# Designs tried in a protein design run: designed miniproteins, single chains, continued (5). Part 8

Each design is a single chain, and the fold is of that chain. pLDDT is the mean over its residues in the fold that is shown.

## One batch from the design tools (miniprotein)

Design m16244
Fold by ESMFold2-Fast:
Structure m16244 (fold): chain A 100 residues (1-100)
Amino acid sequence: SVEELIDEVLRIIEEVLAIIQSKLPELSKEKRREAVILGASLGLLGLALRQALKANDIETIIKNVEKAVEVLGEIVEILPDDKKLKEAYERMKKILEELK
């Protein structure tokens, strides 16, 4: 169901935010700034997804998941050696295709 797919998206967002938080001390100043901005964007997208799901707004759900995929792709570029982030990115893309 759409609700189950979005629940998985929200779980992926929480996992990614936890990984970013754990990796912040290991990043250069420039990468830390980028990671914080991208993490904040991902968090806001999670909030938007919860509201869209409550409103049963499928078009807005799809658009916000598309944006989450884009943001997560940029996070993977900052932390290219993190296997869990790459796996999260692939899971998120698969969910997006299932929503379409």
Scores: mean pLDDT 88

Design m16245
Fold by ESMFold2-Fast:
Structure m16245 (fold): chain A 65 residues (1-65)
Amino acid sequence: SALEEAIARLEELIREMVAAGASMYDIAQAVADFLQEASEQLSHADTRLLAKHAVELMREIEAAR
């Protein structure tokens, strides 16, 4: 589904940025841009779920640093 593809792309984006040593600021900006783009292709409910997953992943990364 489009949601499953978006979640996979979001997780890959975050993984690549973390591996590259990107700051939390840069990761947050990239995630915000990704969510804006994804919102144009997803339902409102799916966009909310994707945003919730993004926030949780970001919190886990920041807590590990």
Scores: mean pLDDT 85

Design m16246
Fold by ESMFold2-Fast:
Structure m16246 (fold): chain A 106 residues (1-106)
Amino acid sequence: MAAEEKRKKEEEEQEKIEKLLELFRRLLEEVLETARRRPLSEAEKAELLERAIREMRKALNELLDDKELRDEILTKFEEALERVLEEASPEVVEEEVKRFEEFLKK
């Protein structure tokens, strides 16, 4: 019984990690693409941040029961979004995705 429950939990955790990584990457890439098309106003930057943060928060609430982990992930995501908006480079997206993957796997 306990061994079967552990396997199921490990599979569920792996699926959650993969979904969060895909969403994190997608949202950063969407923000990067928008920022690279033209200079954004402060209002447009704020709207992009609020939209991305809302989507990530919704996914975290659906996928994770641990509030502390959700809050930590959301903080890291907000920091990554701000960096992408400031530097607007594909290299920043790749660095932030790699950092997030390492965080989730440890």
Scores: mean pLDDT 79

Design m16247
Fold by ESMFold2-Fast:
Structure m16247 (fold): chain A 83 residues (1-83)
Amino acid sequence: MLGRFEKEVEELVKASKSQEELEEGLLELTIRVQKELVKFSEENSIEEVHEKAVELFPGFSDLSLEQLSKLIEAYRKALELLE
C-alpha cells in the first residue's frame, strides 16, 4: 500500500505539464507535508503523530517515538529557516 505522500507524488507526476511544474510541485508538496506533521504534533500525542507519519510514509513504522520526535523538531527548525 502506498503512503499518502507517494500517492500525492503520483498525482503530481500525472498532472504536471512540464518538468519545471513537477519540480516546483514536488518542493511545495514536501514543504506542505512537513508543515502538516509539525502542526499536527502541536495538538496531538506523539502516538497519534506516529500514526499520521506512517499514513504519509509507511517506512516510518520502524521509527521509535523518540526518533520521530527528533525528526519533527528537525522539520520545525528547517521550516523556520526557510519561511
Scores: mean pLDDT 83

Design m16248
Fold by ESMFold2-Fast:
Structure m16248 (fold): chain A 62 residues (1-62)
Amino acid sequence: SLLERGAELGRRARGLTLSPEERAQLEALDNAFLRALLQGDEAAARSAIDAMEALLDKVEAA
């Protein structure tokens, strides 16, 4: 589920060293994801969680 994906990405983020800019971007995406879920906008929620995953993948690759 999208909530389980969100929880897993949150766990990954806690294990990573994020720059202040990367942390701010992750917080913005997490807020967008939660807002989309509350509004029932599954497309926006999926877009936000995919963007969070891409950000974390980029941080891990660096």
Scores: mean pLDDT 84

Design m16249
Fold by ESMFold2-Fast:
Structure m16249 (fold): chain A 77 residues (1-77)
Amino acid sequence: MTFLVATDATGLKAGQKVLVVMPDGTRYPGEILSVDESKSTILLKTDAPGLEEGTEFELLDAETGTSLGRGRVLARV
């Protein structure tokens, strides 16, 4: 599934692999498809269940495990 996400994360790149950390602490793989720095939004591909408009989550870098910031779902696309 693909989502439009507002994020406070900086330095994100298209093709970057991430982990989506749900509010319950469960982690799901994700991929950054595109970044719009002017709007502070990304297109995120993930199979994380229960992502609806307004859902907040944490983004980790899948390679390093470093916290990248938080995201909030704006729309499913």
Scores: mean pLDDT 87

Design m16250
Fold by ESMFold2-Fast:
Structure m16250 (fold): chain A 73 residues (1-73)
Amino acid sequence: SEEEILENFKKFVEKMLEELKKTPADQRKERIAEFKELVDILLEQMKKILTPEQVEEAERLYEEFLKEADALA
């Protein structure tokens, strides 16, 4: 379901952030760049399937991830 897609995206973003916290500091910027590319692809695919409200939630989750990732870099 669309709700499951959004829930899986939330879990994926949380897992990426935990992996980033475990990444050595000198490698975090490269890892963040890799994650950004992957999330951009996922968001493009999700926008084709999800409702506008669910897309807004997914974009909000991504923005929160970016802020936390930038704080770790």
Scores: mean pLDDT 82

Design m16251
Fold by ESMFold2-Fast:
Structure m16251 (fold): chain A 109 residues (1-109)
Amino acid sequence: MAVLEEEAAAMTEEEQEELMKRVREAHEYLLKALEKAIEAGYFPNNTEEAKEQRRLQLERSKENVEKRIEERDYVALLLDRRSIKITAEKLIKEVPVAKEEAEKALKEL
């Protein structure tokens, strides 16, 4: 059995509601950090077209997280929590302009 499936199955209702709240709030701060990283030209190419495509991906990411919350997909939400942590830690190290928002994302986890 996958460790995340066992973790999700063992969660109390209170822990499930807290996970959904923390992932939503942390993801909102991560999106703000990523927008600052896009504007700062952190990602490859840095054309206006590439920046617009990245902003559209942020919108899709938000929709996907909200869908997982609505569907109560706790395994996917535990993966989201892990992904948010990894991305936020990277932005703190590599993108000074995004550091404050990335630190807020980690604090909400």
Scores: mean pLDDT 87

Design m16252
Fold by ESMFold2-Fast:
Structure m16252 (fold): chain A 69 residues (1-69)
Amino acid sequence: MGLEMMLIGLSLRVVREEARKLGITLSDSQRRSIAQQIASWVIQSMKDGKLVTLDDVRDLARELILKEA
């Protein structure tokens, strides 16, 4: 539970930074939805024994932002 909340917080920061770079404006609900998807993906990747880098998180954030726009 605590790890998920931490990952959502970190994912929200990444989503904000990547959306700014792309010039895309997201609503608070869109930003939170994308951050939740990223956090879930990170947790699943960790359970699967996969290495997750910050660049992987940024790549997924960009993909999800572009899909939402």
Scores: mean pLDDT 83

Design m16253
Fold by ESMFold2-Fast:
Structure m16253 (fold): chain A 79 residues (1-79)
Amino acid sequence: PVPAIVLSEEELIELILRAVERLGKSDRVEEVRKAALEAIREHGLDPEVVIRAAAEAAGVSERELERAIKEVLLEQLSA
């Protein structure tokens, strides 16, 4: 388990959506938002489960989406 950054539901979803846009999947943003919300509804605010659902909706691998999320976070902290 990674130490939890305390993110709200909205903050986590926005991070995921920015990562999806970074991967060139902006046309999938609505499907990703819906999948993330459904994952939160079914399993609670578990980032691993939410990221997996979002990756499936975006049509990318979980690993690819996790990398993009990390890059978005680094950009926001550095730029």
Scores: mean pLDDT 77

Design m16254
Fold by ESMFold2-Fast:
Formats: sequence, structure tokens, C-alpha cells
Structure m16254 (fold): chain A 55 residues (1-55)
Amino acid sequence: MPKILSAEISARVDAAGRTVYVARLLVERDGEREEVVLESHDPAELFRRVHELQA
């Protein structure tokens, strides 16, 4: 089962002047450490994708 070891949510302005929400996740799967970066203009969509990663 994948485990999220750490999660950081930040916001940045894109080249087009739109806010982009960024989630940086450290995930452990089968004893391996993997960094996953997710981006979205909608924080609700970002949280949904993080939740799917835990399934």
C-alpha cells in the first residue's frame, strides 16, 4: 500500500498570470521512496488527485 510520508502544498503564478497549486509528495511504495509532483489550477482537483494516489 502506498504511504504518503510528507506533503507540501504551495501556490505559484504561471507564465499566463494564473495561479497554479502545487503538491509535492514523498511516497513510499514497496520500500522505495518516490517524489511525486502534482499541479492544478483548482485546489479541490489537486486534493482529489492526492486522495487517488493513496488508494
Scores: mean pLDDT 77

Design m16255
Fold by ESMFold2-Fast:
Structure m16255 (fold): chain A 95 residues (1-95)
Amino acid sequence: MIEKEAEEALRKLLETGELEYAREARELLIELLERNLESLPNKEAAELYIEWLRSMSAEEFRDVALLAAGKELSKEKVEAVKEKRKKLIEEYKKR
């Protein structure tokens, strides 16, 4: 159920770029990860990823999702996404 809801919200986000779908997709992705946390191969890394997702605004999550899907973004938005990903990688290296 929730997996289909997350997929549909993400699909709408990728098609429209609308912040409403970014908020919905982010929240559903967090819920999906939390429900499956105990079955994930690296729980500590998954918890850091969930915290990283929660740290984002709807606008930041939209840009991360669009870039991950190969959508064209402005240079400024691409650099902002790369900086967000770098912070997550640095947290993984600290632990």
Scores: mean pLDDT 81

Design m16256
Fold by ESMFold2-Fast:
Structure m16256 (fold): chain A 104 residues (1-104)
Amino acid sequence: MPTLEEVRKEADELIELLNEAVKKTAPKLSLDDQLRMQLLVISATGNILVILTSKNVEIMKENLEALEEDMSEISSLLPAEEQKKLNEKFEKFKKLVEDYIKSL
């Protein structure tokens, strides 16, 4: 069963990939899409932080669902290569969080 330490490590890697994808992509987007991407990244990071700090299973599930929506929208703004990499990393994080929640 995954530990909180393993979830934190995977979260750190997801945040790093997200920031890298945004840094590469944002300069190529319209001003409106740049603003949308920035707001989605803030939302996604907030949802990750709540998942890592909450001791309430329902709050963790709600924030994981919100994160999935944020990741889907961010993904739609990325080139296909960055989209694939980010989606694969997010699915790994999601599975790890779901397995962690089941262990509580």
Scores: mean pLDDT 87

Design m16257
Fold by ESMFold2-Fast:
Structure m16257 (fold): chain A 110 residues (1-110)
Amino acid sequence: DPAYEALSPRGQAALTYLALYYEFKKGNDPNYELYLNMAAALLNKHPEILEPVLAILSRYLSPEELADIVDDLLKVVRPDKRPALIAQVRRFIAAHPEFAAALTPVIERY
């Protein structure tokens, strides 16, 4: 995927952790929380990688599935980092308005 190859190494790691989180959660494997927390740790330090990661995930996931991922992420990231991550989600929505109905209620909760 050219978009994946264009990600920074940290962006590739965050996408990998979110993909593992999603796979394990869908399989009802409790280890999904480990991968979610690993993704959150990267995003706390590098919030700017969230928008390009969401752009790749949006090609494979429904708006509702992406909203579930964003909601779970915002619950586990540091509260002081939420504004920067919400700004990344808002940038993603501006570029992908078809996700607005599912994502807007999630980010407005925080």
Scores: mean pLDDT 88

Design m16258
Fold by ESMFold2-Fast:
Structure m16258 (fold): chain A 74 residues (1-74)
Amino acid sequence: LLEEISKVIKEHPSIPESVQKELLHVILEGIANNESVEELKARLQEVADRAKARYPEAAEAIDAALKEIEKLLE
C-alpha cells in the first residue's frame, strides 16, 4: 500500500517535492494512528487544497494523484 502510494506520487513529477513529502507524511501518520478512511481523506484534501493555492500550475497533477491515492485507501 505505502509503496503503491509512493509510486503514484512519484509519477506526478510536476507536484513539488515538499507537497509530495507532506502527502506521504499524512498517510504514514494516519496509518500509524489507525485513522478512518474518511479522516485520512479529509486530511489529504486539506493538504491538496493548500498545495493548489500555493502551486496552481500543479493543481491538475495534485487532483489526479489524490484521486488515485483515495482509491488505494479503499
Scores: mean pLDDT 80

Design m16259
Fold by ESMFold2-Fast:
Structure m16259 (fold): chain A 89 residues (1-89)
Amino acid sequence: SELQKKIDELKKKLEDYMNQAKEEARKGPGGAYRELVKEPNYLAFAEGLDPEFVAEVRANADQGTEEEGKKAVELVKKARDYYLEIKKL
């Protein structure tokens, strides 16, 4: 159905943005965690979707820059936007 095709496309975008966020976070994992804790709704979303990723960046909390962390969080925010679009369908 057309609805199922739309859901599948949104899920792919969600997955693509989360994979990009993880890759960006690996450049500065502590920076990503420090920026995520400032954004509790996005931290909760990321932890619910991939608790191992959040544990990884938390374990390295003293590493990376704020700029690297902000880039990772921006990608998590985009992933959550697609998640919310799916929830409205």
Scores: mean pLDDT 84

Design m16260
Fold by ESMFold2-Fast:
Structure m16260 (fold): chain A 71 residues (1-71)
Amino acid sequence: SLEEEKERALKEIEELANAGDLEGARRKLQQAMARIYELGVKEGLSDREIASLLADLKRRAQEFLERAKRA
């Protein structure tokens, strides 16, 4: 499901950020956002549902990146 895809991407982004690979984490975020958009369109989700998933992904990924920058 798209929720599982989002959660897998967030785990990978957190792992990259915690390892100090901030550029890798940012690239993974961009790839995951594109993938979720493509899958959402393919599965027939509304623009609002896709926007909600992308907003959650971006917000949580930004939290990982901000915490990693402080370390």
Scores: mean pLDDT 86

Design m16261
Fold by ESMFold2-Fast:
Structure m16261 (fold): chain A 108 residues (1-108)
Amino acid sequence: GEVVAETTVILTDAEGKVLGVARLRLTSDGRVRVRVALAEASEEAVEALRRRLAEHGIELEELEVSKEAVRRRIRELLGVELETAKTSVEDARALAEALAQAAAALRR
């Protein structure tokens, strides 16, 4: 379907440290797809994020783990350099919930 809305979300932990960046796209059929870049993550955290996003009906198109990619995207979005942190399994679950809320807002 045609892309009808998109948004970029800066992903943070409970302390406000940057974990990554996500871009969500809504298509005319009501489906949301997300591309995620995380600065640092274990395979377990990546799997937790993927699984939880799927439970919310969000399609994960791309997941990149790269501190350089996250820092570059933050500089492009905000014009500043921010410290990044590692995404834990608990963080991954919280990020999936935040992305589900962003997807719901995008559908309104």
Scores: mean pLDDT 85

Design m16262
Fold by ESMFold2-Fast:
Structure m16262 (fold): chain A 85 residues (1-85)
Amino acid sequence: MKFELTIITKDKELAELLALRLKDALEASDLFESVEVEIKQIDEETYEVKITAEAKDAEKAKELLENIAKLIEEEYGLKTKIEEL
């Protein structure tokens, strides 16, 4: 099962940092068969970080992604979204 985690930020440097750190963290976990990260500029001041991950265990992967999303929202005040693909 594939999941998509989306993070919206107006800080390009933070978007790049989050993309690198989340890719490394998710690849280091034994929960995903593949992890793809994309940074997209959606307007002059807004960046979207998309993480697409193929889960080995859907329930554990979803829990990890929800915990990551919550941490990002609490630490950086950013908007996050998780979708099942």
Scores: mean pLDDT 85

Design m16263
Fold by ESMFold2-Fast:
Structure m16263 (fold): chain A 74 residues (1-74)
Amino acid sequence: SVERVTEEEKEEKLKEEKELLMKEEKLPEELAELLGKFALGDASVLPEAIELLRKEGREEWAAELEALRERLEA
């Protein structure tokens, strides 16, 4: 199954997603890590990611993630 991934492989995927977000969106490392975790299936980070996006002035992106969070929790 595609779900059978080692911890090392999960760490590599997170690092790759984080680097992509930092490069493309110029986000702080902390915020990029939270968004990377969400991209890999961890929706529990959304509240923290939304808060940090608002602090960075990314209100539009924060609003989109807030709407997505409501959809995922419905």
Scores: mean pLDDT 76

Design m16264
Fold by ESMFold2-Fast:
Structure m16264 (fold): chain A 88 residues (1-88)
Amino acid sequence: MEEKKEKLKKAAEEVIEETRRRAEKGTPEFREAAVAGVEAAGGALLEDPSSYEKTRELAEEALKDPEARVLGEGVLRLVEAAKKVLEE
């Protein structure tokens, strides 16, 4: 139980770092917004891991907007990481 939360936290940290790297080509404002969005999604998943399906829907909606693509991809990666941890 505690081990799953720690694994999810570590996975969230890795996804946040990857999102920061991918957002480097954008404006500073875009980069900060993308990272903040992924951090918020990660926090929500840590509080309620069962919400990963709803978070996936939000990520897919964000992917429809080219300006939100990096955020959407980051949140989607976070959802996949949460699903893998919960299915163990």
Scores: mean pLDDT 74

Design m16265
Fold by ESMFold2-Fast:
Formats: sequence, structure tokens, C-alpha cells
Structure m16265 (fold): chain A 89 residues (1-89)
Amino acid sequence: AERIEELIDKAIEILRKAVEELRKRGREEDALRLEEYIGLILIARALAKKFGDPEFAAKQTVKLLKEALPYVPEKFKPELEAIIKELEA
């Protein structure tokens, strides 16, 4: 359970760094799209904690990270793909 929370926290941190990188490059639409995915992951995490269902948080985060990947700068993709793989295990 704690490992799932740790992986979700790492994913959110990486996505926040990706948002900052996109904004520095003037890619505001992609940055806003990633902010939307961060928000959805945070909601899923909060619901999972409230109901004691870490599997729900893991599955929802995997889905949202896969949808977010096209908007993420290439340098962050390997780290997010590694997190997806661990959450699917």
C-alpha cells in the first residue's frame, strides 16, 4: 500500500517538473493538459485513501499517466514509464 502511494507521489513530482519545463519553452497548452492530469491523479489518490483502496489509485494513475505521456517532454518519459510498470506489477 505504502509503495503505491510513494510511486504516485513520484509520478506527480515528475509531472510537475514537466509542467515547469513546458512553460519555460512556451508550450502552455501542453502544460495545462498535464496540470489537468495531475489534478485527476490527486483526486483518485484522495478517494483511494478515503475508501482504503490503493488498487483503485494504482489503476487510475496508470490510466492517467498513459494518457498524459504524449504531452510529457521526452526526458521525463522513461521515469514515468518505469512508474507505470511498477504500478502494474
Scores: mean pLDDT 86

Design m16266
Fold by ESMFold2-Fast:
Structure m16266 (fold): chain A 74 residues (1-74)
Amino acid sequence: ISDESLQQAIKSAEQAYKDGHYSIAGRAYHGVGLVYRQKGDLEKASQMFQKASQAYEKAGFHDNAQFFLQLSQQ
């Protein structure tokens, strides 16, 4: 997966979040975060996991939100 593909995924997640599709946004941010972590970009991975946490919290998935918040601290 390329940085261009990651940028497209982030834009899609941002749009989903803006449209109120919080669970979709959360899944997208989580996926992007995992890819950044695999690439060793822990700073961007942390940022994505924080965004996933916020999206899941708004979706009502409290357990998922807490899990991704913890991942953002790694």
Scores: mean pLDDT 80

Design m16267
Fold by ESMFold2-Fast:
Structure m16267 (fold): chain A 80 residues (1-80)
Amino acid sequence: MPAILLATVEVEEGKADEVAEAIREVAARLGATVSITKVDSTTLSVGVLAPDEETARRLAEEIAKLPGVKSVRYSIHPRA
């Protein structure tokens, strides 16, 4: 069942574009579709359509491990 991941990613100053690119690379590798909005210089809003909940979970974990990421707040929602 497809799942939606909604995440707020707090990044180090000057790292927003680098982190956004890294998130896109992880999403592409995992077969997920991603939309990223730069809210401010240190905050990204990330929406992901994943093929399943496990992929959404894995993407959230991978984002949290990226260089320049300070914190990630996320929720996963099943998509009917």
Scores: mean pLDDT 84

Design m16268
Fold by ESMFold2-Fast:
Structure m16268 (fold): chain A 119 residues (1-119)
Amino acid sequence: MKPETLPRPLSPEEEAEQAEIGKKALEISKRIVELLDAGKVPTVEEILSYDPEALRRLLETHVVYLDELEKTEELSPLVKRLREEYRRALEALERGDYESAARHIVEAVRLLLELRKQA
């Protein structure tokens, strides 16, 4: 966070594209929370209906959050498994295997339901 080491500022076009992807990712996140509150997980078909770039943004955000959390706390085996499913989903998205990515995201949401029962 030193001024001299900040990454290049985004162009107005890049900023607009990133803002749109961010909005879609937040909408997906809200839907997943609504499903979790109902004790449900999304279907593979529902995940496949979402924008792959929005899914990528959401997964990257969660991996970064868990990597930062690990700097101050020991992650439980279940949380480590959740992070692994996020990483597998990202790898599948990168190779264009959207069905495999969707299956890993559904598994991640199942692990989130299990974590909620332990809280």
Scores: mean pLDDT 82

Design m16269
Fold by ESMFold2-Fast:
Structure m16269 (fold): chain A 96 residues (1-96)
Amino acid sequence: SMLEKLRELAEEAEERARELEEAGAPKEVAETAREVGETAREAAEAIEKGDILRAIGLTIRLIGLSIDAERLGDEETAKLAREAAKLVVEAIKEAL
């Protein structure tokens, strides 16, 4: 399901944040990956509760995080954020 994929992406982003911390990456790089994971989890909860307005806000945040990750040179975190945003949009379309 869309929610399962979104939760899987959240776990991938959180694991990436841990790997970045262990590798000694700059704090802002690891924090951006962690925020992608947290935001994706929050979006999944918003969709489960039918809070479409919150899900829209979290989609905008995921797009912002993808831009931040690209600026930091973290293409994988940017990709995860973009895919999470796409999944949220598709889940919103199905709810309408």
Scores: mean pLDDT 88

Design m16270
Fold by ESMFold2-Fast:
Structure m16270 (fold): chain A 107 residues (1-107)
Amino acid sequence: SVEDYLSTARTALSEARKAKEAGDTEEAIRHLERALDAAEGALVALQESDLSPSEKLDLAAELDGIAHDILTLAQSVGASADLITRAQKLEIDVGVEVLKAAVEIVT
């Protein structure tokens, strides 16, 4: 489910922050890759779901926050250009889903 992917992404992001705090950049990047994989899974599951526009907006907004945090942390730890590019693409794609859901609610 979307929520299961979001939970996995939040856990991995938390572990990435702990690794960064401990000075373990390589471990932080590994956890960020897991967070990004889970967040990308959440986006696909959200797009394929038959949820109402209101439910999609709530989940897309939560995913948007997670995507932003992944990108910010990836940049802060000097992650690879490939990982940063994936995180940037995710933030853009999730932002589009937030806007689509919001437009369907008001129109």
Scores: mean pLDDT 88

Design m16271
Fold by ESMFold2-Fast:
Structure m16271 (fold): chain A 63 residues (1-63)
Amino acid sequence: MDAFIARIDAKIAEIEQQIAAKKAQLKTLDPNSEEAKKLQLEIQFLEGMKALLEGMKSYIESI
């Protein structure tokens, strides 16, 4: 279980880095632009993936 949890933690950290980079890019764009809307969707997808991984980790830790 520990090795699997470590893998999940590593993936969460990777996703957090991607979210941070995209949020930084979003701040440089017009919030009404098509590019800004696309980045917002990409950030939402990444946040959803992170939440799923955190949920899996919580479930494993509850066993």
Scores: mean pLDDT 82

Design m16272
Fold by ESMFold2-Fast:
Structure m16272 (fold): chain A 67 residues (1-67)
Amino acid sequence: MDELAALLSEALRAAAEGDWARADALLTQAKQRFPEHAVIVDITRAEARAAAEAGEAISTEVKFLPE
């Protein structure tokens, strides 16, 4: 019974879809349930965050223009 793989897979999927909030929640749940595997969760979180930042960063400033 290994929910860790399922949580990490769903988190990576959410990050790929641009849903970082969902990805972060799933990674937090994985770390809480499997603290002995925190290193794997932290690596996955860092990779997901880097991918999200690379895709989002430049467009964020343009979208938040007051009118």
Scores: mean pLDDT 69

Design m16273
Fold by ESMFold2-Fast:
Structure m16273 (fold): chain A 120 residues (1-120)
Amino acid sequence: MEVYVVVIRLTTALDADGKEVVTSTEIEEFVIPDATPWMLEPAAGPATLLENGQPVGRAVILRGPLEDRETLLEAAKRISEALKDVRGWLEVTEVFAKIALEAGIMDEDTARILLEAARR
């Protein structure tokens, strides 16, 4: 089974108040040929990019079956554009959760949990 994964890599900088601001976004596409069945469920979520166990960046990841590639990629493009100049991880989470919910990639319960976690 093939799973499509799209990663929205975030570049951030600190503003004068020490708050992270998204300065740019980049979209990277992957196909996983040897995916487990649970990866076929559409999902969107925040991620920390790791290299050799060290954090190297922040991202938003969307995944689903390869046949949903166009839907996932369009949602990723919308998230990428909407995240420009967004300040703080709470607002980043609110923006991507809203778009993922509208695109049918996330259910309302998952969106609520992510937003509640980000407000802490």
Scores: mean pLDDT 74

Design m16274
Fold by ESMFold2-Fast:
Structure m16274 (fold): chain A 64 residues (1-64)
Amino acid sequence: SRAAEAARAVAAIPGVAAAWYDAEHRTLNVALAPDATEAQRAAARAVARELLPDASVVFGRPAP
């Protein structure tokens, strides 16, 4: 699916620890590494917006 492809692409970005799509909330969750830079966060947002423009992007901590 597009959501799985977007999550995989974002997870491949340096500074991203994990990325997953929450279909219930139509949200792409992005967990950044503790040392992630603002540039890496911006890159993750740009890739997510390009691949999944209709989803909300939320930056948070890794899932439990």
Scores: mean pLDDT 79

Design m16275
Fold by ESMFold2-Fast:
Structure m16275 (fold): chain A 71 residues (1-71)
Amino acid sequence: SHFTRGIRDSRRRDWDSSITHFDRSLSIDPNNVSSIVGRGHTHDNMSRDPSMSPHTRRRWRRISRRDFRRS
């Protein structure tokens, strides 16, 4: 499933692929709490990546918080 691939890619730090899979899962079922939470965790992990600019990390942290509020 797209959810399982999203989790796997997130664990591999393949952020773009992980987000794409969670977005596909949510396009099929927008109320899939597991996919909303999974996408939130992926954005949270992206926000902690020290190779990214502080501006980019702040944006991803905001997206993560939004997803967690929906769940």
Scores: mean pLDDT 74

Design m16276
Fold by ESMFold2-Fast:
Structure m16276 (fold): chain A 80 residues (1-80)
Amino acid sequence: AKVKVKLGKDGEILESEGLELVSKKGGIFTLKAKVGEAEGYIVVKINDDGSYEVLPLGKLTVLKAEKEGDTLIIVGEIEL
């Protein structure tokens, strides 16, 4: 299933589809997806200069990560 999140500059969740924020510490955000028995995570680090890093974990793959102004848009897919 496809999942999507939009994050503001301060890590504010602007939009979320199939992803839940489970941890926020400083510039590091952990988002979880679960579909049936399949679980996956996306770890996002937003730096003070607005650069970012995205790390998918588990059964989740990142299909697209794009920055549009102060908004980071991530689209992923969870398998199984």
Scores: mean pLDDT 78

Design m16277
Fold by ESMFold2-Fast:
Structure m16277 (fold): chain A 101 residues (1-101)
Amino acid sequence: SSMRQRVLDEASRSVKDLDDAVTTVSDRQQQNRETLTTYDDRVQGTLQQNEDAAAAGKAAGPPSRHAQIDADLEATKRQAKASEKRIKELKKLQEELEKLL
């Protein structure tokens, strides 16, 4: 095999490894989106329960639980944004490797 063929084989393998990495990050980003949606639903449910309880003259839901859900939601949003940034970085690396082929 020519030296060129070895370089092309190595580059093709690197592209495949990056494709696999992009797929893994995309799957994690999708899981983060689904988690975020679940947290949004939980936050909205807690807010509605607090409004209903206040209207009924009952005590509002526990503030610590609301604060925890809000914190978890913000953490999940940050993870989703980080995953999206990582996907873009990996796709850029894939494009650069494809230019070497």
Scores: mean pLDDT 71

